Designed miniproteins, single chains, continued (5). Designs and how they scored, part 68

Each design is a single chain, and the fold is of that chain. pLDDT is the mean over its residues in the fold that is shown.

## One batch from the design tools (miniprotein)

Design m18347
Fold by ESMFold2-Fast:
Structure m18347 (fold): chain A 61 residues (1-61)
Amino acid sequence: SNLRQSLEQTISLLDKRYEDYLEQSRKYKEKGDEKQAKEYQKKAEWYRKLREQVRKTLESL
């Protein structure tokens, strides 16, 4: 169904954003910018949690 497909696409987008923010966090750590590294790690964690909620919704269909 269109809803299932949309949720699967949303999960893929959230997974990509999680990975992108983790990568940014690592790059800031490498530069010695601990404050930015921590902020991007927090953003990654937020997308991970959101992804889990979307997955639970998809699995309940």
Scores: mean pLDDT 87

Design m18348
Fold by ESMFold2-Fast:
Structure m18348 (fold): chain A 81 residues (1-81)
Amino acid sequence: SLLEEIRELIEKFLKSEDPEEQSRLNKEIAKLMNELAKEKNIPEIEVTKLQFRLIAATTEKFLGNTELARKEYEEILEELE
């Protein structure tokens, strides 16, 4: 499942302390989330909002707010489920 693959990548990203690994995982998460949104036929404006929410969640991880980042990612995935 694409949704399950995204969840696994998010967990790896949240647990990673290696900047190179974080960069690779962040790019893959964003790519798969956009693919999931397209498969769900989400309108372009809602995809744009999703992209901003993903940036916010990613930013919380880089600020060290790992649990807040996890919550924000989970809220996005619940809406796409």
Scores: mean pLDDT 84

Design m18349
Fold by ESMFold2-Fast:
Structure m18349 (fold): chain A 108 residues (1-108)
Amino acid sequence: DLELLSSLSAEQFKQILEDLLKEGVDLNAPLGDEYNLTWLHYAALVGSKELVQWLVDNGFDPNAKDANGVKLVDLPDSNGRTPLHLARERGHEETVELLLELGADPNA
């Protein structure tokens, strides 16, 4: 639930992600929601560079490619928005910088 996740603190969010990892959830997979968000889209949306770094440190590979050869860092949601688009639209400049350092395509 995106609205529920948006109401959580960064610490509460990390605890949920740690519990999901213990259940064998693949952080590189889309969330399976109606927006086809990845965990990286969510971290970009909330503007948490710390959450972006936590995802990478815990097995999210921004340079892994999907079945169509698209890097996960550049994977669009159901509206065609990448994590970089979401961070830029919300003015999260530090998160934008980190996403670019992780290999996000500024023209995707």
Scores: mean pLDDT 74

Design m18350
Fold by ESMFold2-Fast:
Structure m18350 (fold): chain A 73 residues (1-73)
Amino acid sequence: SESARENVILGAEGTTLKLHLNLAVKLDAPQEEIDKILAEMEKLIAEMEKSDDPEMKALIKELKDLIQEVRKK
């Protein structure tokens, strides 16, 4: 079970990975670097999906949408 403190930490990690992925894509980083960030985001999403927090669900959706957009390229 997740605590409010754990949800804050997971949210911060998700936001950091979102920024990192957006910068990597914008700067045409090597595909291997992008793939590593995508894998880290998928692991984080799996952990976040254990929460019933509405704010966490919103962030999960943003991360999933971003992964899908990046993979489409």
Scores: mean pLDDT 79

Design m18351
Fold by ESMFold2-Fast:
Structure m18351 (fold): chain A 60 residues (1-60)
Amino acid sequence: SDEERAERFLKSLKIQYEKNGEKYKKYYDEAVEALNDPSNRQERLDEIVKKIIEDEKKKK
């Protein structure tokens, strides 16, 4: 379900936040807000994923 997918994504972001700090905290916070807005949840989560992929591509 979308809720289960969102929860798994949130848990993944928390792990990244614990390892990479501040950079992933912003994504984690955005994902928490997305979970509280079911009407736009999937779109907001997809936007976060796109931002993470873009940031990863910019790695030195």
Scores: mean pLDDT 73

Design m18352
Fold by ESMFold2-Fast:
Structure m18352 (fold): chain A 65 residues (1-65)
Amino acid sequence: DDGDAGDDAIAAAGAASPEAAKEGGRTYQEHGDVGGKRGGAEAARRAAELSGSAGALKQSEIADA
């Protein structure tokens, strides 16, 4: 899990794309509805959003420079 910066960049690119974001949202919404009471499911969903956002900023900063 350490040393794969490329994986983070790919996930960030997907989050930046509206299509990838929609697909992820649908899956999370359906699974969240079934297991909405699980704190872990909610935390995982938030972590995924934050992870994608952070990765996008890293890639954007390099490309923007």
Scores: mean pLDDT 50

Design m18353
Fold by ESMFold2-Fast:
Structure m18353 (fold): chain A 55 residues (1-55)
Amino acid sequence: GREALEKLEAISPTAAEAGRVLAEELGLDTAARLMAKETGVSVETARRAIEYVLA
């Protein structure tokens, strides 16, 4: 959750907000894959960060 978000934001401060918008439009799995590709974090890390922001 929070640790994954902090890791993602350390790479790109706007990545969490972008991931949230992508998850709302395309779904969580697609958003996590796109964020992982753009930031270089694992899909699991991106997914956990987006889930934390959506909660």
Scores: mean pLDDT 79

Design m18354
Fold by ESMFold2-Fast:
Structure m18354 (fold): chain A 80 residues (1-80)
Amino acid sequence: GPVAEAAREGARRGGEKGTASDMAQGIHDGVLRAGGTWEAAGKAAYGAMEAVGHDGNKPLTPEQIERAAEGAARGAEEGV
């Protein structure tokens, strides 16, 4: 749905800025802009972080960003 797609786009845009924090911010902004709830935004960010694993000190690769985008979309769907 639109919220899941916004989460995916937010993960890609934020992840391209280089940090997990930027990715989480992009996901939250995308989900809320699409009319999602704070719960959906939180679950989307959590799903993205689970998908890339806990190595927050390294820049994200394109492959990690795509995996995070899929995790974000899944998390957003669970929040609706």
Scores: mean pLDDT 77

Design m18355
Fold by ESMFold2-Fast:
Structure m18355 (fold): chain A 94 residues (1-94)
Amino acid sequence: MKEELKKKVEEAIKKAEEALSASLPKEEIEERATSPFLELAEWARKQGYEKLAKVAEEAAEEIRRAIEEGLGPVEMLELLEEIKKRLLEAIENE
């Protein structure tokens, strides 16, 4: 069952969470937090998982916007939880 896809999603979420908790310049946090989802989207598209690719691209844009708007740590973690749910739902709908 789609274990490889779930693993890729969990790795992307973990990398984003680590980036968002880091004491780095805003621009560097934005790059590190969004890159895992952009990489997931590219990988998914190459594998033919178009729905997962689209949700991953949307996740990167949502995180970028949240950082620019100055969302707090709790709000950012809640956003990551919702993103994870949507990515896992996209996997089930492939």
Scores: mean pLDDT 82

Design m18356
Fold by ESMFold2-Fast:
Structure m18356 (fold): chain A 88 residues (1-88)
Amino acid sequence: DVLKKLIEFIKNELKRLGIKSLDEITEADIVRILKQLLGLPESVTTEELMAIVRGESVPTGVTDAEIMLLFNIKSPEEIRKAVEEALK
């Protein structure tokens, strides 16, 4: 649920940033973007990622601002850099 909301948030930010080559982002791409945002190795599993950020304990319906706070995402620029790095 929190992961799904984060996927929606990242997709919306990609649209806002005009990254047209990334208009169809998969959940696997989002996991890679999250790992880049958090500075984690790509070998970390989705389950380990969620355990690290404790996002799974947050109820569904969190706002975009709460998602940014939860995952320590400070700006859309950080998302852009993480996307570029993850999708090289």
Scores: mean pLDDT 60

Design m18357
Fold by ESMFold2-Fast:
Structure m18357 (fold): chain A 62 residues (1-62)
Amino acid sequence: SRETREQRGLLATRAVTKAVKEDKDGVTLHITVTGPPGQRTVTVTFPDGRKLTLVVTTVPPP
């Protein structure tokens, strides 16, 4: 769609859902980034059905 409810959805839920698909050398990785403020969760799904979940905490500069 030209104009989506994405902006409102992101603000309303305070969650940023970003799905990135990369096709590299015949391998497709699905990366989803979600998380509340101060803590992000990154989920990587491999074509073999394996999943990797990482929790990243970001700290603002001093």
Scores: mean pLDDT 55

Design m18358
Fold by ESMFold2-Fast:
Parts: structure tokens; C-alpha cells; sequence
Structure m18358 (fold): chain A 87 residues (1-87)
């Protein structure tokens, strides 16, 4: 099943919520950024391409984050790429 824009928004919010509950400060900071991306999609009409570019930047910026956090970010990036690949 190919993700829709609304599916991406829901997943970003869910990931942001879980990351903010982490005991790791790097993961919590990433969670706050994910919430900001979700709000930019909802309130400012950011495209999936803009959100993807920001997530790739965020992933590179936080390369020192825990492996499970990086794996989750990589999954989000793949999810959005799948959404963009479908007409």
C-alpha cells in the first residue's frame, strides 16, 4: 500500500510523540523537529518533497543519535519516498 499525504502526517506525529518520550535528549530534540514538520504540512501546506528534504537534513545533522532513532528516521524517509513514487 502506498502512503498518502495524510498517512505521512499521521506517521510524523506518531514518531514525534514517541521520540519526545525518550530518555535520550537527542531523540527528544528530533521528536520536536518532527512535530514542527507535521505542523508545517498541516498549517503551511509544505509539500512531501519539502518534508523529505528536511528529514534527510535532520538525519544527517543527528548522525550521532542512537541507532534505533536513526533507523526510525530512515524508515520515515523511505515512507515519504514511497508516497512520492506513486502517481
Amino acid sequence: MVPTREDVLVVLRAAGHEFRRSSDPRTRAIGERLDELAEAMREEGWSLEEVLARLEELRAEHADAPPHTLAALDSLIAYIRAALATP
Scores: mean pLDDT 81

Design m18359
Fold by ESMFold2-Fast:
Structure m18359 (fold): chain A 63 residues (1-63)
Amino acid sequence: MEEKLKTVQEIIDELNAKMEEYQKKVRELIKSGKDFYKGANEIVKEMEKLQKEADEKIKQALE
Protein backbone atom coordinates (compact mmCIF):
# COMPACT_ATOMS: atom_id res chain seq x y z
CA MET A 1 0.00 0.00 0.00
CA GLU A 2 2.71 2.49 1.01
CA GLU A 3 4.79 1.52 -2.07
CA LYS A 4 1.86 2.22 -4.45
CA LEU A 5 1.34 5.68 -2.91
CA LYS A 6 5.07 6.49 -3.28
CA THR A 7 4.99 5.38 -6.95
CA VAL A 8 1.96 7.59 -7.68
CA GLN A 9 3.63 10.57 -5.93
CA GLU A 10 6.83 10.05 -7.98
CA ILE A 11 4.83 9.97 -11.23
CA ILE A 12 3.01 13.20 -10.28
CA ASP A 13 6.27 14.91 -9.24
CA GLU A 14 7.98 13.93 -12.52
CA LEU A 15 4.98 15.11 -14.57
CA ASN A 16 4.88 18.47 -12.74
CA ALA A 17 8.64 19.01 -13.18
CA LYS A 18 8.48 18.27 -16.94
CA MET A 19 5.37 20.45 -17.40
CA GLU A 20 7.20 23.35 -15.72
CA GLU A 21 10.14 22.87 -18.13
CA TYR A 22 7.76 22.98 -21.12
CA GLN A 23 6.10 26.15 -19.77
CA LYS A 24 9.57 27.77 -19.62
CA LYS A 25 10.23 26.69 -23.24
CA VAL A 26 6.92 28.26 -24.33
CA ARG A 27 7.86 31.55 -22.62
CA GLU A 28 11.24 31.47 -24.41
CA LEU A 29 9.54 30.92 -27.80
CA ILE A 30 7.22 33.89 -27.14
CA LYS A 31 10.23 36.13 -26.33
CA SER A 32 12.26 35.01 -29.39
CA GLY A 33 9.34 35.14 -31.86
CA LYS A 34 11.30 32.69 -34.06
CA ASP A 35 9.40 29.61 -35.35
CA PHE A 36 6.79 30.13 -32.62
CA TYR A 37 4.03 28.03 -34.23
CA LYS A 38 6.33 25.11 -35.05
CA GLY A 39 7.94 25.09 -31.60
CA ALA A 40 4.63 25.56 -29.76
CA ASN A 41 2.99 22.65 -31.65
CA GLU A 42 5.93 20.37 -30.80
CA ILE A 43 5.78 21.32 -27.09
CA VAL A 44 1.99 20.75 -26.97
CA LYS A 45 2.43 17.25 -28.46
CA GLU A 46 5.14 16.44 -25.89
CA MET A 47 2.94 17.69 -23.02
CA GLU A 48 -0.04 15.63 -24.24
CA LYS A 49 2.17 12.52 -24.49
CA LEU A 50 3.54 13.03 -20.96
CA GLN A 51 0.03 13.52 -19.52
CA LYS A 52 -1.23 10.33 -21.22
CA GLU A 53 1.80 8.31 -20.05
CA ALA A 54 1.41 9.63 -16.47
CA ASP A 55 -2.32 8.77 -16.44
CA GLU A 56 -1.55 5.22 -17.63
CA LYS A 57 1.24 4.74 -15.04
CA ILE A 58 -1.03 5.98 -12.22
CA LYS A 59 -3.79 3.60 -13.36
CA GLN A 60 -1.33 0.67 -13.41
CA ALA A 61 0.10 1.61 -9.97
CA LEU A 62 -3.39 1.75 -8.40
CA GLU A 63 -4.46 -1.67 -9.78
Scores: mean pLDDT 76

Design m18360
Fold by ESMFold2-Fast:
Structure m18360 (fold): chain A 90 residues (1-90)
Amino acid sequence: SSREEAVRFSAESLLEAGRWIEENFEELKRNFKERLAEQAKREVDSALRNPGIDVAETARGALEALELAGSEDEEVKRYLREALRRAEEA
């Protein structure tokens, strides 16, 4: 029946989508976390070049975002902490 054919087709499509997500999900998560870390650094670099922007607030927000996302980019986190320290000493 056309209903049985539609259900079978939908189930097969969902199964293929599920397998693709399962096989690629960890790589996608890593790529998104990496892009977030790159964006966080760019935001702080922009704040450092703009005297109207609070570098300390930007760096703190960036660090909180990376921590919430579970980013393991210790190099970027160290860079952000150093930017925060320097801004608080200024």
Scores: mean pLDDT 81

Design m18361
Fold by ESMFold2-Fast:
Structure m18361 (fold): chain A 90 residues (1-90)
Amino acid sequence: MELEKLLEEAKKLAEELKKLGLESAEQIKAYAEEKGIDKKVAVLAGLIIKTGSEEIVRMLAEAIELVRNGEEVDPEVIEKLREVGLKLLE
């Protein structure tokens, strides 16, 4: 799936989840499974909700594309993604 389409769908899902008051990883996963939503879209939507930052989610999506293309990821991006991972475990 094209990166821009994936991010658009993730933003739309995050908006819907916020309206429903679904903010925990468990609630997001259950809703995505019930609605047949792509796992990648559900994960990105959960990250938007947890971080409150579309910029961090964009950086994650861009890093995935760079790795897929065999390119080196900026160390600053890796560090920010590590910080986001720690917040998701809390």
Scores: mean pLDDT 69

Design m18362
Fold by ESMFold2-Fast:
Structure m18362 (fold): chain A 120 residues (1-120)
Amino acid sequence: SPMDKAIEELKKLLAELKRKYEEMKTASLEEIYEIMREVIEELEKTIEELKKLKPELSESLAEVVDNIIKENEKIIEEGKKLIEERASKEELLNFMEEVIEVVERQIKALELAKKKEEEE
């Protein structure tokens, strides 16, 4: 289903974010900025896939996906700002921890929305 595809895209994103976060722990600050650019690219790719799936969803499910798109667009802008402002390693690691938590909540929101749609 389109919702299963949306959930799978976010799960793929989450796995990549966790892998990048572990890389950042031992990386130099300059390497972390490159990892952050890769993270932003993965977030942008996920948003494009979600936008592609949105027209195939019911209005209620499309609203949940639209909120996730908007939330991730804000995360992208925050990440870009941290790179431009030459944020510290601590700030960048804290940002990644927050992004991982947000994506985990987004997956739960989609799984719950799917379950409610299947029960109605």
Scores: mean pLDDT 89

Design m18363
Fold by ESMFold2-Fast:
Structure m18363 (fold): chain A 68 residues (1-68)
Amino acid sequence: APPERLSKEEARKYAEEAKEKIREYVEKGDLSLAAATLAAAKIVLSASELSEEEKKKLIAELEKTFEE
């Protein structure tokens, strides 16, 4: 099945949890899991009820977390 459609509140919580997981994987040196988590989060957030502006902001924050 395609990723579930999250409400605005669920999507914000999901983004926070995804950011923490990406940070943990990057810190552990598990870049493949970090990249997979980022890719999944981008799909889920893009399908969510968030505004396009908020989607772009949260996705950018996740991408920045992955790079650092």
Scores: mean pLDDT 80

Design m18364
Fold by ESMFold2-Fast:
Structure m18364 (fold): chain A 130 residues (1-130)
Amino acid sequence: DENKERTIELIEKILKDFDEDQLRVLQSITLESGLEESTAENLLEILTNGSEDDQLATIDLLYNAIGANLRRLVDNGEPVEKIKEVAETGVELLELIAEIQRENGNEELAEYAEKKKEELLKTTENLLNR
């Protein structure tokens, strides 16, 4: 499934920018889902077959981590091109999560991921207009 492979790649990119607090939350979600390692493949497994609570917590963690990274990049005066690259990675990830959730019959989670995508786009626009 091309969507699943691409989602794993995007999750791996986002995980590289996780701080210690985000990694701790990630480990907690992974363990509660009965998994031993916080890999991108295991996060996709949670998003696909996890409980509703674990799926929502995973979407929230990814969304919040992307937003925190964008704010750090702006505060550090990083180039607009780098900020856009991170935002585009996050938007694509949330879009693919929504698509995977729809394919699995999880319409409510798909709508939630799309809402987070729209919120990320607004946050990015506001940060770039500073």
Scores: mean pLDDT 86

Design m18365
Fold by ESMFold2-Fast:
Structure m18365 (fold): chain A 95 residues (1-95)
Amino acid sequence: MDMLREIGRLFEETIERAKKLNLPQSFIDDLEDLRRRVEEALRLAEQGAPRDVVEQRLAEIVYRIQQLILTSDSDSRNLLNELLKRVLDVHLQSE
């Protein structure tokens, strides 16, 4: 499941960038929550869960990123927009 592992790497990179930019701890905590959700989706996929179940989990993660964008400051929002675009690009390439 290279797609979910790649998405997990994108979250790790985004969290490290957020820390280096001294973004709010609440924002970093929200990213860590989303990263845990990606890990849960990966575990489900590795356990042989149906594709639809994994896709639903990914859709929930995308929705949560979009919601976080609406409540974030400009610097956090820019980082989230880049993350969302890269997550969607990876997902589309896997179809």
Scores: mean pLDDT 83

Design m18366
Fold by ESMFold2-Fast:
Structure m18366 (fold): chain A 91 residues (1-91)
Amino acid sequence: SAAERLARAREVLERVLAALRALAEASGDPALRAFAAAVEELVRLLLDPAASEEEIEAAGRRAEALAATVPEAELARMEAIVEAIGDEAAA
């Protein structure tokens, strides 16, 4: 059902956000912290039925802009974490 898909998506997103927060804390990099916070805000808006498409697009653009400031090695590490969580959730 749609409700079951939404519940699973929320669970996966919550795990991704927790992993990104942990990585940002461990790295101490302010760029990674700013990016993680922007991703968390985007996810919050995506799960908020009162959020407008314009707010979601603005948050997405902010996350994209901040991603460009994160070192490539840390972006690759985040991508690996997101991929691992996605693979585990799909199993």
Scores: mean pLDDT 79

Design m18367
Fold by ESMFold2-Fast:
Parts: C-alpha cells; sequence; structure tokens
Structure m18367 (fold): chain A 59 residues (1-59)
C-alpha cells in the first residue's frame, strides 16, 4: 500500500478528513478534492511524513 493509498483511506472518515485539513493547513470546510490536490502537490517523503503524523493523531 502506497502513502497515497493510506491517505485515501483517511478520507473515508470525517475525523481523518479533519486531521488531513489541519496537517495540510487547509480551511475546515476544504473539500475532499482540495485535500487530494494538496496531497498531490507533496513529494513522496512529505506524503510519508503526512501518513505518520495522521496515524499519531488517530492513536
Amino acid sequence: MTAVDKLLLQLETEEGRRILRELLGLPEDASDEEIMAAILRLNDAEREELVARAQELLA
């Protein structure tokens, strides 16, 4: 499973979406498309870091 795949799983829950908006510096009303666009602007290392931070906040 790639970092992108793991981040897509986070988009399946409202809690996951909220965490990704916060970590990406997006507004609280950012759409799933806006979250995905922000993720796609990251490099592979930044995506792996985002996965790690999101998992920490969900623990």
Scores: mean pLDDT 79

Design m18368
Fold by ESMFold2-Fast:
Structure m18368 (fold): chain A 70 residues (1-70)
Amino acid sequence: SNKDKIIEVIEEARKELAELTKSMSVEVQKEVQKEYLELLEKINENIDTTTVEEVKKEIKKIKEKAKKLL
Protein backbone atom coordinates (compact mmCIF):
# COMPACT_ATOMS: atom_id res chain seq x y z
CA SER A 1 0.00 0.00 0.00
CA ASN A 2 1.01 3.65 -0.35
CA LYS A 3 1.03 4.01 3.45
CA ASP A 4 3.46 1.08 3.87
CA LYS A 5 5.82 2.58 1.25
CA ILE A 6 5.72 5.98 2.98
CA ILE A 7 6.52 4.36 6.36
CA GLU A 8 9.51 2.54 4.81
CA VAL A 9 10.84 5.79 3.26
CA ILE A 10 10.37 7.68 6.57
CA GLU A 11 12.20 5.02 8.62
CA GLU A 12 15.08 4.86 6.11
CA ALA A 13 15.29 8.69 6.08
CA ARG A 14 15.50 8.79 9.91
CA LYS A 15 18.55 6.49 9.78
CA GLU A 16 20.15 8.41 6.88
CA LEU A 17 19.64 11.81 8.57
CA ALA A 18 21.09 10.49 11.86
CA GLU A 19 24.18 9.17 10.01
CA LEU A 20 24.55 12.34 7.89
CA THR A 21 24.42 14.68 10.92
CA LYS A 22 26.26 12.63 13.59
CA SER A 23 29.50 14.60 12.98
CA MET A 24 27.68 17.97 12.78
CA SER A 25 27.03 20.36 15.68
CA VAL A 26 24.34 19.62 18.29
CA GLU A 27 22.45 22.70 17.00
CA VAL A 28 22.31 21.26 13.45
CA GLN A 29 21.27 17.83 14.79
CA LYS A 30 18.41 19.40 16.81
CA GLU A 31 17.20 21.47 13.83
CA VAL A 32 17.23 18.41 11.51
CA GLN A 33 15.34 16.35 14.13
CA LYS A 34 12.76 19.18 14.47
CA GLU A 35 12.26 19.37 10.67
CA TYR A 36 11.92 15.57 10.48
CA LEU A 37 9.29 15.50 13.27
CA GLU A 38 7.36 18.35 11.58
CA LEU A 39 7.36 16.32 8.34
CA LEU A 40 6.02 13.25 10.23
CA GLU A 41 3.18 15.35 11.71
CA LYS A 42 2.26 16.74 8.26
CA ILE A 43 2.27 13.25 6.70
CA ASN A 44 0.11 11.79 9.52
CA GLU A 45 -2.49 14.54 8.92
CA ASN A 46 -2.54 13.79 5.15
CA ILE A 47 -1.55 10.12 4.95
CA ASP A 48 -4.20 9.18 2.31
CA THR A 49 -3.10 11.96 -0.11
CA THR A 50 0.68 12.05 0.53
CA THR A 51 2.87 10.49 -2.20
CA VAL A 52 6.23 8.71 -1.78
CA GLU A 53 7.76 11.20 -4.27
CA GLU A 54 6.62 14.20 -2.16
CA VAL A 55 8.07 12.61 1.02
CA LYS A 56 11.43 12.03 -0.71
CA LYS A 57 11.43 15.65 -1.95
CA GLU A 58 10.78 16.99 1.59
CA ILE A 59 13.59 14.79 3.01
CA LYS A 60 15.97 16.19 0.37
CA LYS A 61 15.03 19.73 1.50
CA ILE A 62 15.82 18.82 5.14
CA LYS A 63 19.28 17.62 4.01
CA GLU A 64 19.81 20.91 2.10
CA LYS A 65 18.79 22.95 5.19
CA ALA A 66 21.35 21.03 7.31
CA LYS A 67 24.11 22.12 4.90
CA LYS A 68 23.04 25.80 5.23
CA LEU A 69 23.35 25.61 9.05
CA LEU A 70 27.06 24.74 8.74
Scores: mean pLDDT 80

Design m18369
Fold by ESMFold2-Fast:
Structure m18369 (fold): chain A 60 residues (1-60)
Amino acid sequence: MMDELIAEQLDALAHLLTDPAYADLSVRTIARMVGFRDFATASRLFTERYGRSPAELKAE
């Protein structure tokens, strides 16, 4: 992505989704914590960047 701010937010989302301390939080809650207002947009951009959805990554 060319937007560095969005790339940083997506990288933060990926880190929190794989962090055991946040395992009990919903994907939507974690997305809001890193600054996404619209979860549908966050999920789409995340899938474009990482090739899998935030929910799929959290399920690992």
Scores: mean pLDDT 77

Design m18370
Fold by ESMFold2-Fast:
Structure m18370 (fold): chain A 73 residues (1-73)
Amino acid sequence: GSDYDELLKEGKELIEKALEVPKEDKESIEKLTKEGVRLLKIPLELRALPESLVKPLEEEIKKLVEEVEKSLE
């Protein structure tokens, strides 16, 4: 465990919460998604993750954002 384990968990939970918000509440969805992505990107920006975890995390972030964007269309 590291300080980043908590950030990764919080980031994912915020994006999952955004997916549960009604489509009409675009402001809440956008706010939750932006904060979730911000938290998930911290370990990537600090280069704090092993190379083997970097690509899976980048792909997971992309997938989560795409799921939110599809829910808004």
Scores: mean pLDDT 79

Design m18371
Fold by ESMFold2-Fast:
Structure m18371 (fold): chain A 69 residues (1-69)
Amino acid sequence: DLSYEEKQEIIKNIAEFLKTNPRVREALLAQVPEADRERFERLIEKALNGEKLSKEELDYLYKVLFDPD
């Protein structure tokens, strides 16, 4: 299982990847429920800016990115 610190690092790396690959970002965002897209984008920007995410925010992003239903 991944630690909080490992999840934070992974999410930051993904945020940087999405910043440089806008088509991938659009495709990923299309898979996020419409009601949650603003929250998802806000959390990705927060991670990209080097801001520390809460455990709950990291768990949410990790689930969306690696275990989408």
Scores: mean pLDDT 77

Design m18372
Fold by ESMFold2-Fast:
Structure m18372 (fold): chain A 69 residues (1-69)
Amino acid sequence: MERERLLRALRKILALALERSQAVDPSLSPELPEIELGADTSVEELREGVRAMARAEGLDEERLEELLE
């Protein structure tokens, strides 16, 4: 449940990065990379990963929480 929510947030962050790239070059394919998680990837690890990605994209904690909804 929470894992799915975190994965969705991660995909949204990746989609934002891809949209920025497409704004520069519209010829780029709007394909999101498939996210493959290992069996050992815990919810805590996903949460940390999502936070790290959000920070890299310049998203604040409030926006991150909105993505998790």
Scores: mean pLDDT 64

Design m18373
Fold by ESMFold2-Fast:
Structure m18373 (fold): chain A 69 residues (1-69)
Amino acid sequence: SDRDIFRQYDTDGDGRLSRDEFIRALQDVFGLSDAQAQAIFDQFDVDGDGFLSQDEFIAAMAAARQQAA
């Protein structure tokens, strides 16, 4: 599930993903490029803190699936 992927890449266990962790997840799951993963991250990092919450990550995964299709 997307929550299992989130936990796998949340290496510090703080309940949020850094930009680098997110890019790695999208590359591993969907084969997206760094540029594609960065564009999705920037779209869903609505507070601009450089991290995604679990809910923002799940929404970003839905966008990544549409782009990978």
Scores: mean pLDDT 78

Design m18374
Fold by ESMFold2-Fast:
Structure m18374 (fold): chain A 76 residues (1-76)
Amino acid sequence: SDKVSEASKEAAEELEKLAKEYGISFEDVKLIALIVQKKGKEAGIKEAKSLGLSEEQAKELAEKVEEINKKVKEAE
């Protein structure tokens, strides 16, 4: 089905903006979002730091992707 929910579309747009803001690829931000969803925020922070982000940037990114993940889950 080519129907994307509004929440999923907004999530994709927000993740793309985060990729540009933090200077990492869209695929890397999607990976971090998936890791946060499945393994928790600490695992997402570790992955973000492995991509060259500072501890502060990694924490902020992980918190933002956790919020995006919650919006998508609530819409499904």
Scores: mean pLDDT 79

Design m18375
Fold by ESMFold2-Fast:
Structure m18375 (fold): chain A 98 residues (1-98)
Amino acid sequence: MRTHLELMGRLYIDGGLVAESQGDLVGAGLYLSIGAVLTGDREVGERGVRLLREAGHDELAERLEELIEKAIEAYKKGDYQTVIELADQVMLLLREVL
């Protein structure tokens, strides 16, 4: 599961960069935020959350920022089970929004 989550995270980061190049702030923000949770990449997460706030999705940005922070802390502790649980929460949140 961990390897598959990381590979999926890289795919979301690539999709986010494509969306950003097209001026799609919402798509870029969502994809980069998901990728950040799946990979533990703080800089990608900060960018994704910022783009969502610029697009006016403050509540979603706040929820994703919290999940990204928890994922980064779980990676620091080597707690990959928590990362998997956080990734599931992100996927459920997106099904609600999209």
Scores: mean pLDDT 81

Design m18376
Fold by ESMFold2-Fast:
Structure m18376 (fold): chain A 60 residues (1-60)
Amino acid sequence: GLTPAQQAAEARGLEAKRAVNKAIENKDIDGLVKYLRDVLGLDEETVEQVRLSLEWHLAQ
């Protein structure tokens, strides 16, 4: 089974995915970036990858 640390990491991943979906619906990339960095404490590289993925998705 998953360790508590792994369970916490998966929970954070689901939280981030929900925030991404909400940002896509609202077209609020800046709000998402701020949330991921300031609230979830994701590193800058991860935040930049999420931003690029959203920009690509919204450009379709």
Scores: mean pLDDT 74

Design m18377
Fold by ESMFold2-Fast:
Structure m18377 (fold): chain A 91 residues (1-91)
Amino acid sequence: MIERARRLLEEALAEEDAERARALLEEALKLLREAMAEAKRNKDEARIAEVEALTPLLEEAAAKWALLGRESLPAELQPELDAAEEYLAAR
């Protein structure tokens, strides 16, 4: 699921249509949350690192969303590693 989440984030980053960007981001966030929860449950440090490595791409996608002048992503998704990790893990 990590590769699919990365591709969705890359598509959202390249997207100019707000509605499509929203759908791509929502799906990517769901996949990242599921992957992080599974990795933490299984104590899979490599998988946790893979999800954390996508944080910069998630931050770039969120910034692209804001630049399109559309509805903002939740504050937890702002360009901060701790905020993004907390959102993926628990909220």
Scores: mean pLDDT 63

Design m18378
Fold by ESMFold2-Fast:
Structure m18378 (fold): chain A 71 residues (1-71)
Amino acid sequence: EGLARAMLEAARLKLAGASPEQVRDTAEKVLVESGVPEEKARALADRIAAMLEQATPEQLENIIRSLEEYL
């Protein structure tokens, strides 16, 4: 469930107005804590941050809701 948790935490920070770097760093930390190797966690965090940067506030709220229901 590391990917879902990373996406949830990253989406919450993005909605709160955090910087792209902070969103990426948080996703990476959650992935590493979930057992994803550091190199892979970095690549996944970059992709998560890029996807969330393109999202509207409404889309971010929908992502957060869906992940909270799933987790």
Scores: mean pLDDT 83

Design m18379
Fold by ESMFold2-Fast:
Structure m18379 (fold): chain A 110 residues (1-110)
Amino acid sequence: MSLEELLDRFFEAIKNRDVEELKRISKELSKYKDFFNALVDSLLTPEEVKKLSNDTLVLKALLLLVLAPRALPTPKLPQSLLDYFERFSETLTPETMQWILRYMEELNKE
């Protein structure tokens, strides 16, 4: 499965609020080392990197990028991929954005 196919499944899982699918896709995405490192180095704190599993790190970084695709510091990802996140972010309802924020709080407690 390609990176783009995994991201499509991740976006569908967000729309469906499917936590189990988000976790499964995040595990697969964590195997894409260049993508993983670009996300984690830009979006997560050193404390989170030490405490969280790679699966949780990529999940949290992806959710942050979905909520704020133009946030600084910008991940060192291809512009086409950043544009893909921005287009998806524009399709999110306020209710789904609030759900993502609550889910991220729960990830920090686990």
Scores: mean pLDDT 79

Design m18380
Fold by ESMFold2-Fast:
Structure m18380 (fold): chain A 91 residues (1-91)
Amino acid sequence: VEEAEKRYKELKEKHPDDVVGLAEAFRQLALSYLQAGDDEKVLEVVKEGIEFLKKAGRPELAQSLVDGIAEAARAMGKEELANELRKLREE
C-alpha cells in the first residue's frame, strides 16, 4: 500500500498533467487497498479517479479503471464490492 500511495503522491505533485500515468496510479492504489482488504478505500480511490479522469476529458480511462478493479474484486470473491464499483461507472 505504501509504495502505491507514494507513487500516486509523487506523480500528482510532479506531473499533474500526466493523465495516463495518474490513471495507472489510481489503478495500482485501488488494487493495493483491495489486496489489503480496505474495501472503503477502494471505493474512495475509484470515485476520485473517475472524477479526475472525466474532468480531464478521458471518460474511457475512467471506465477502464472501474472495469479493471471490479474484475479484480470479483476474482477475489468480493462480488458486492464489484457490483458497487460497476454502479460508479453509470454515474
Scores: mean pLDDT 79

Design m18381
Fold by ESMFold2-Fast:
Structure m18381 (fold): chain A 104 residues (1-104)
Amino acid sequence: MEEEIKKAEKLVEEARKALEEGREDEAIKLAREAVRLVEPHLDDPRAVRIGGEAAGTMLAAAGHPREAASLYTSINLLVISGDVDRAAESVREAVRRAERLVEE
């Protein structure tokens, strides 16, 4: 749903700002909510990109910024090549990994 995608985009912006300010717990909370909103829409390239940014923000907040950078690159390349299904799978895998790393 378009409204959920727009709300998720704003949540990712807030999560990235929280991370830049050293508020890792708040960044994870905001990014997690963004993932929840885009999960039903991962067939939309915009939702996949937002989900990737949210998962990457959680990874970076959990102390894995290199994995976050690699995820952003991989998702962007897959979306550009039209492989949205594989990009969506990468987002789901990254979310599961991030949740394990934050011990929740």
Scores: mean pLDDT 84

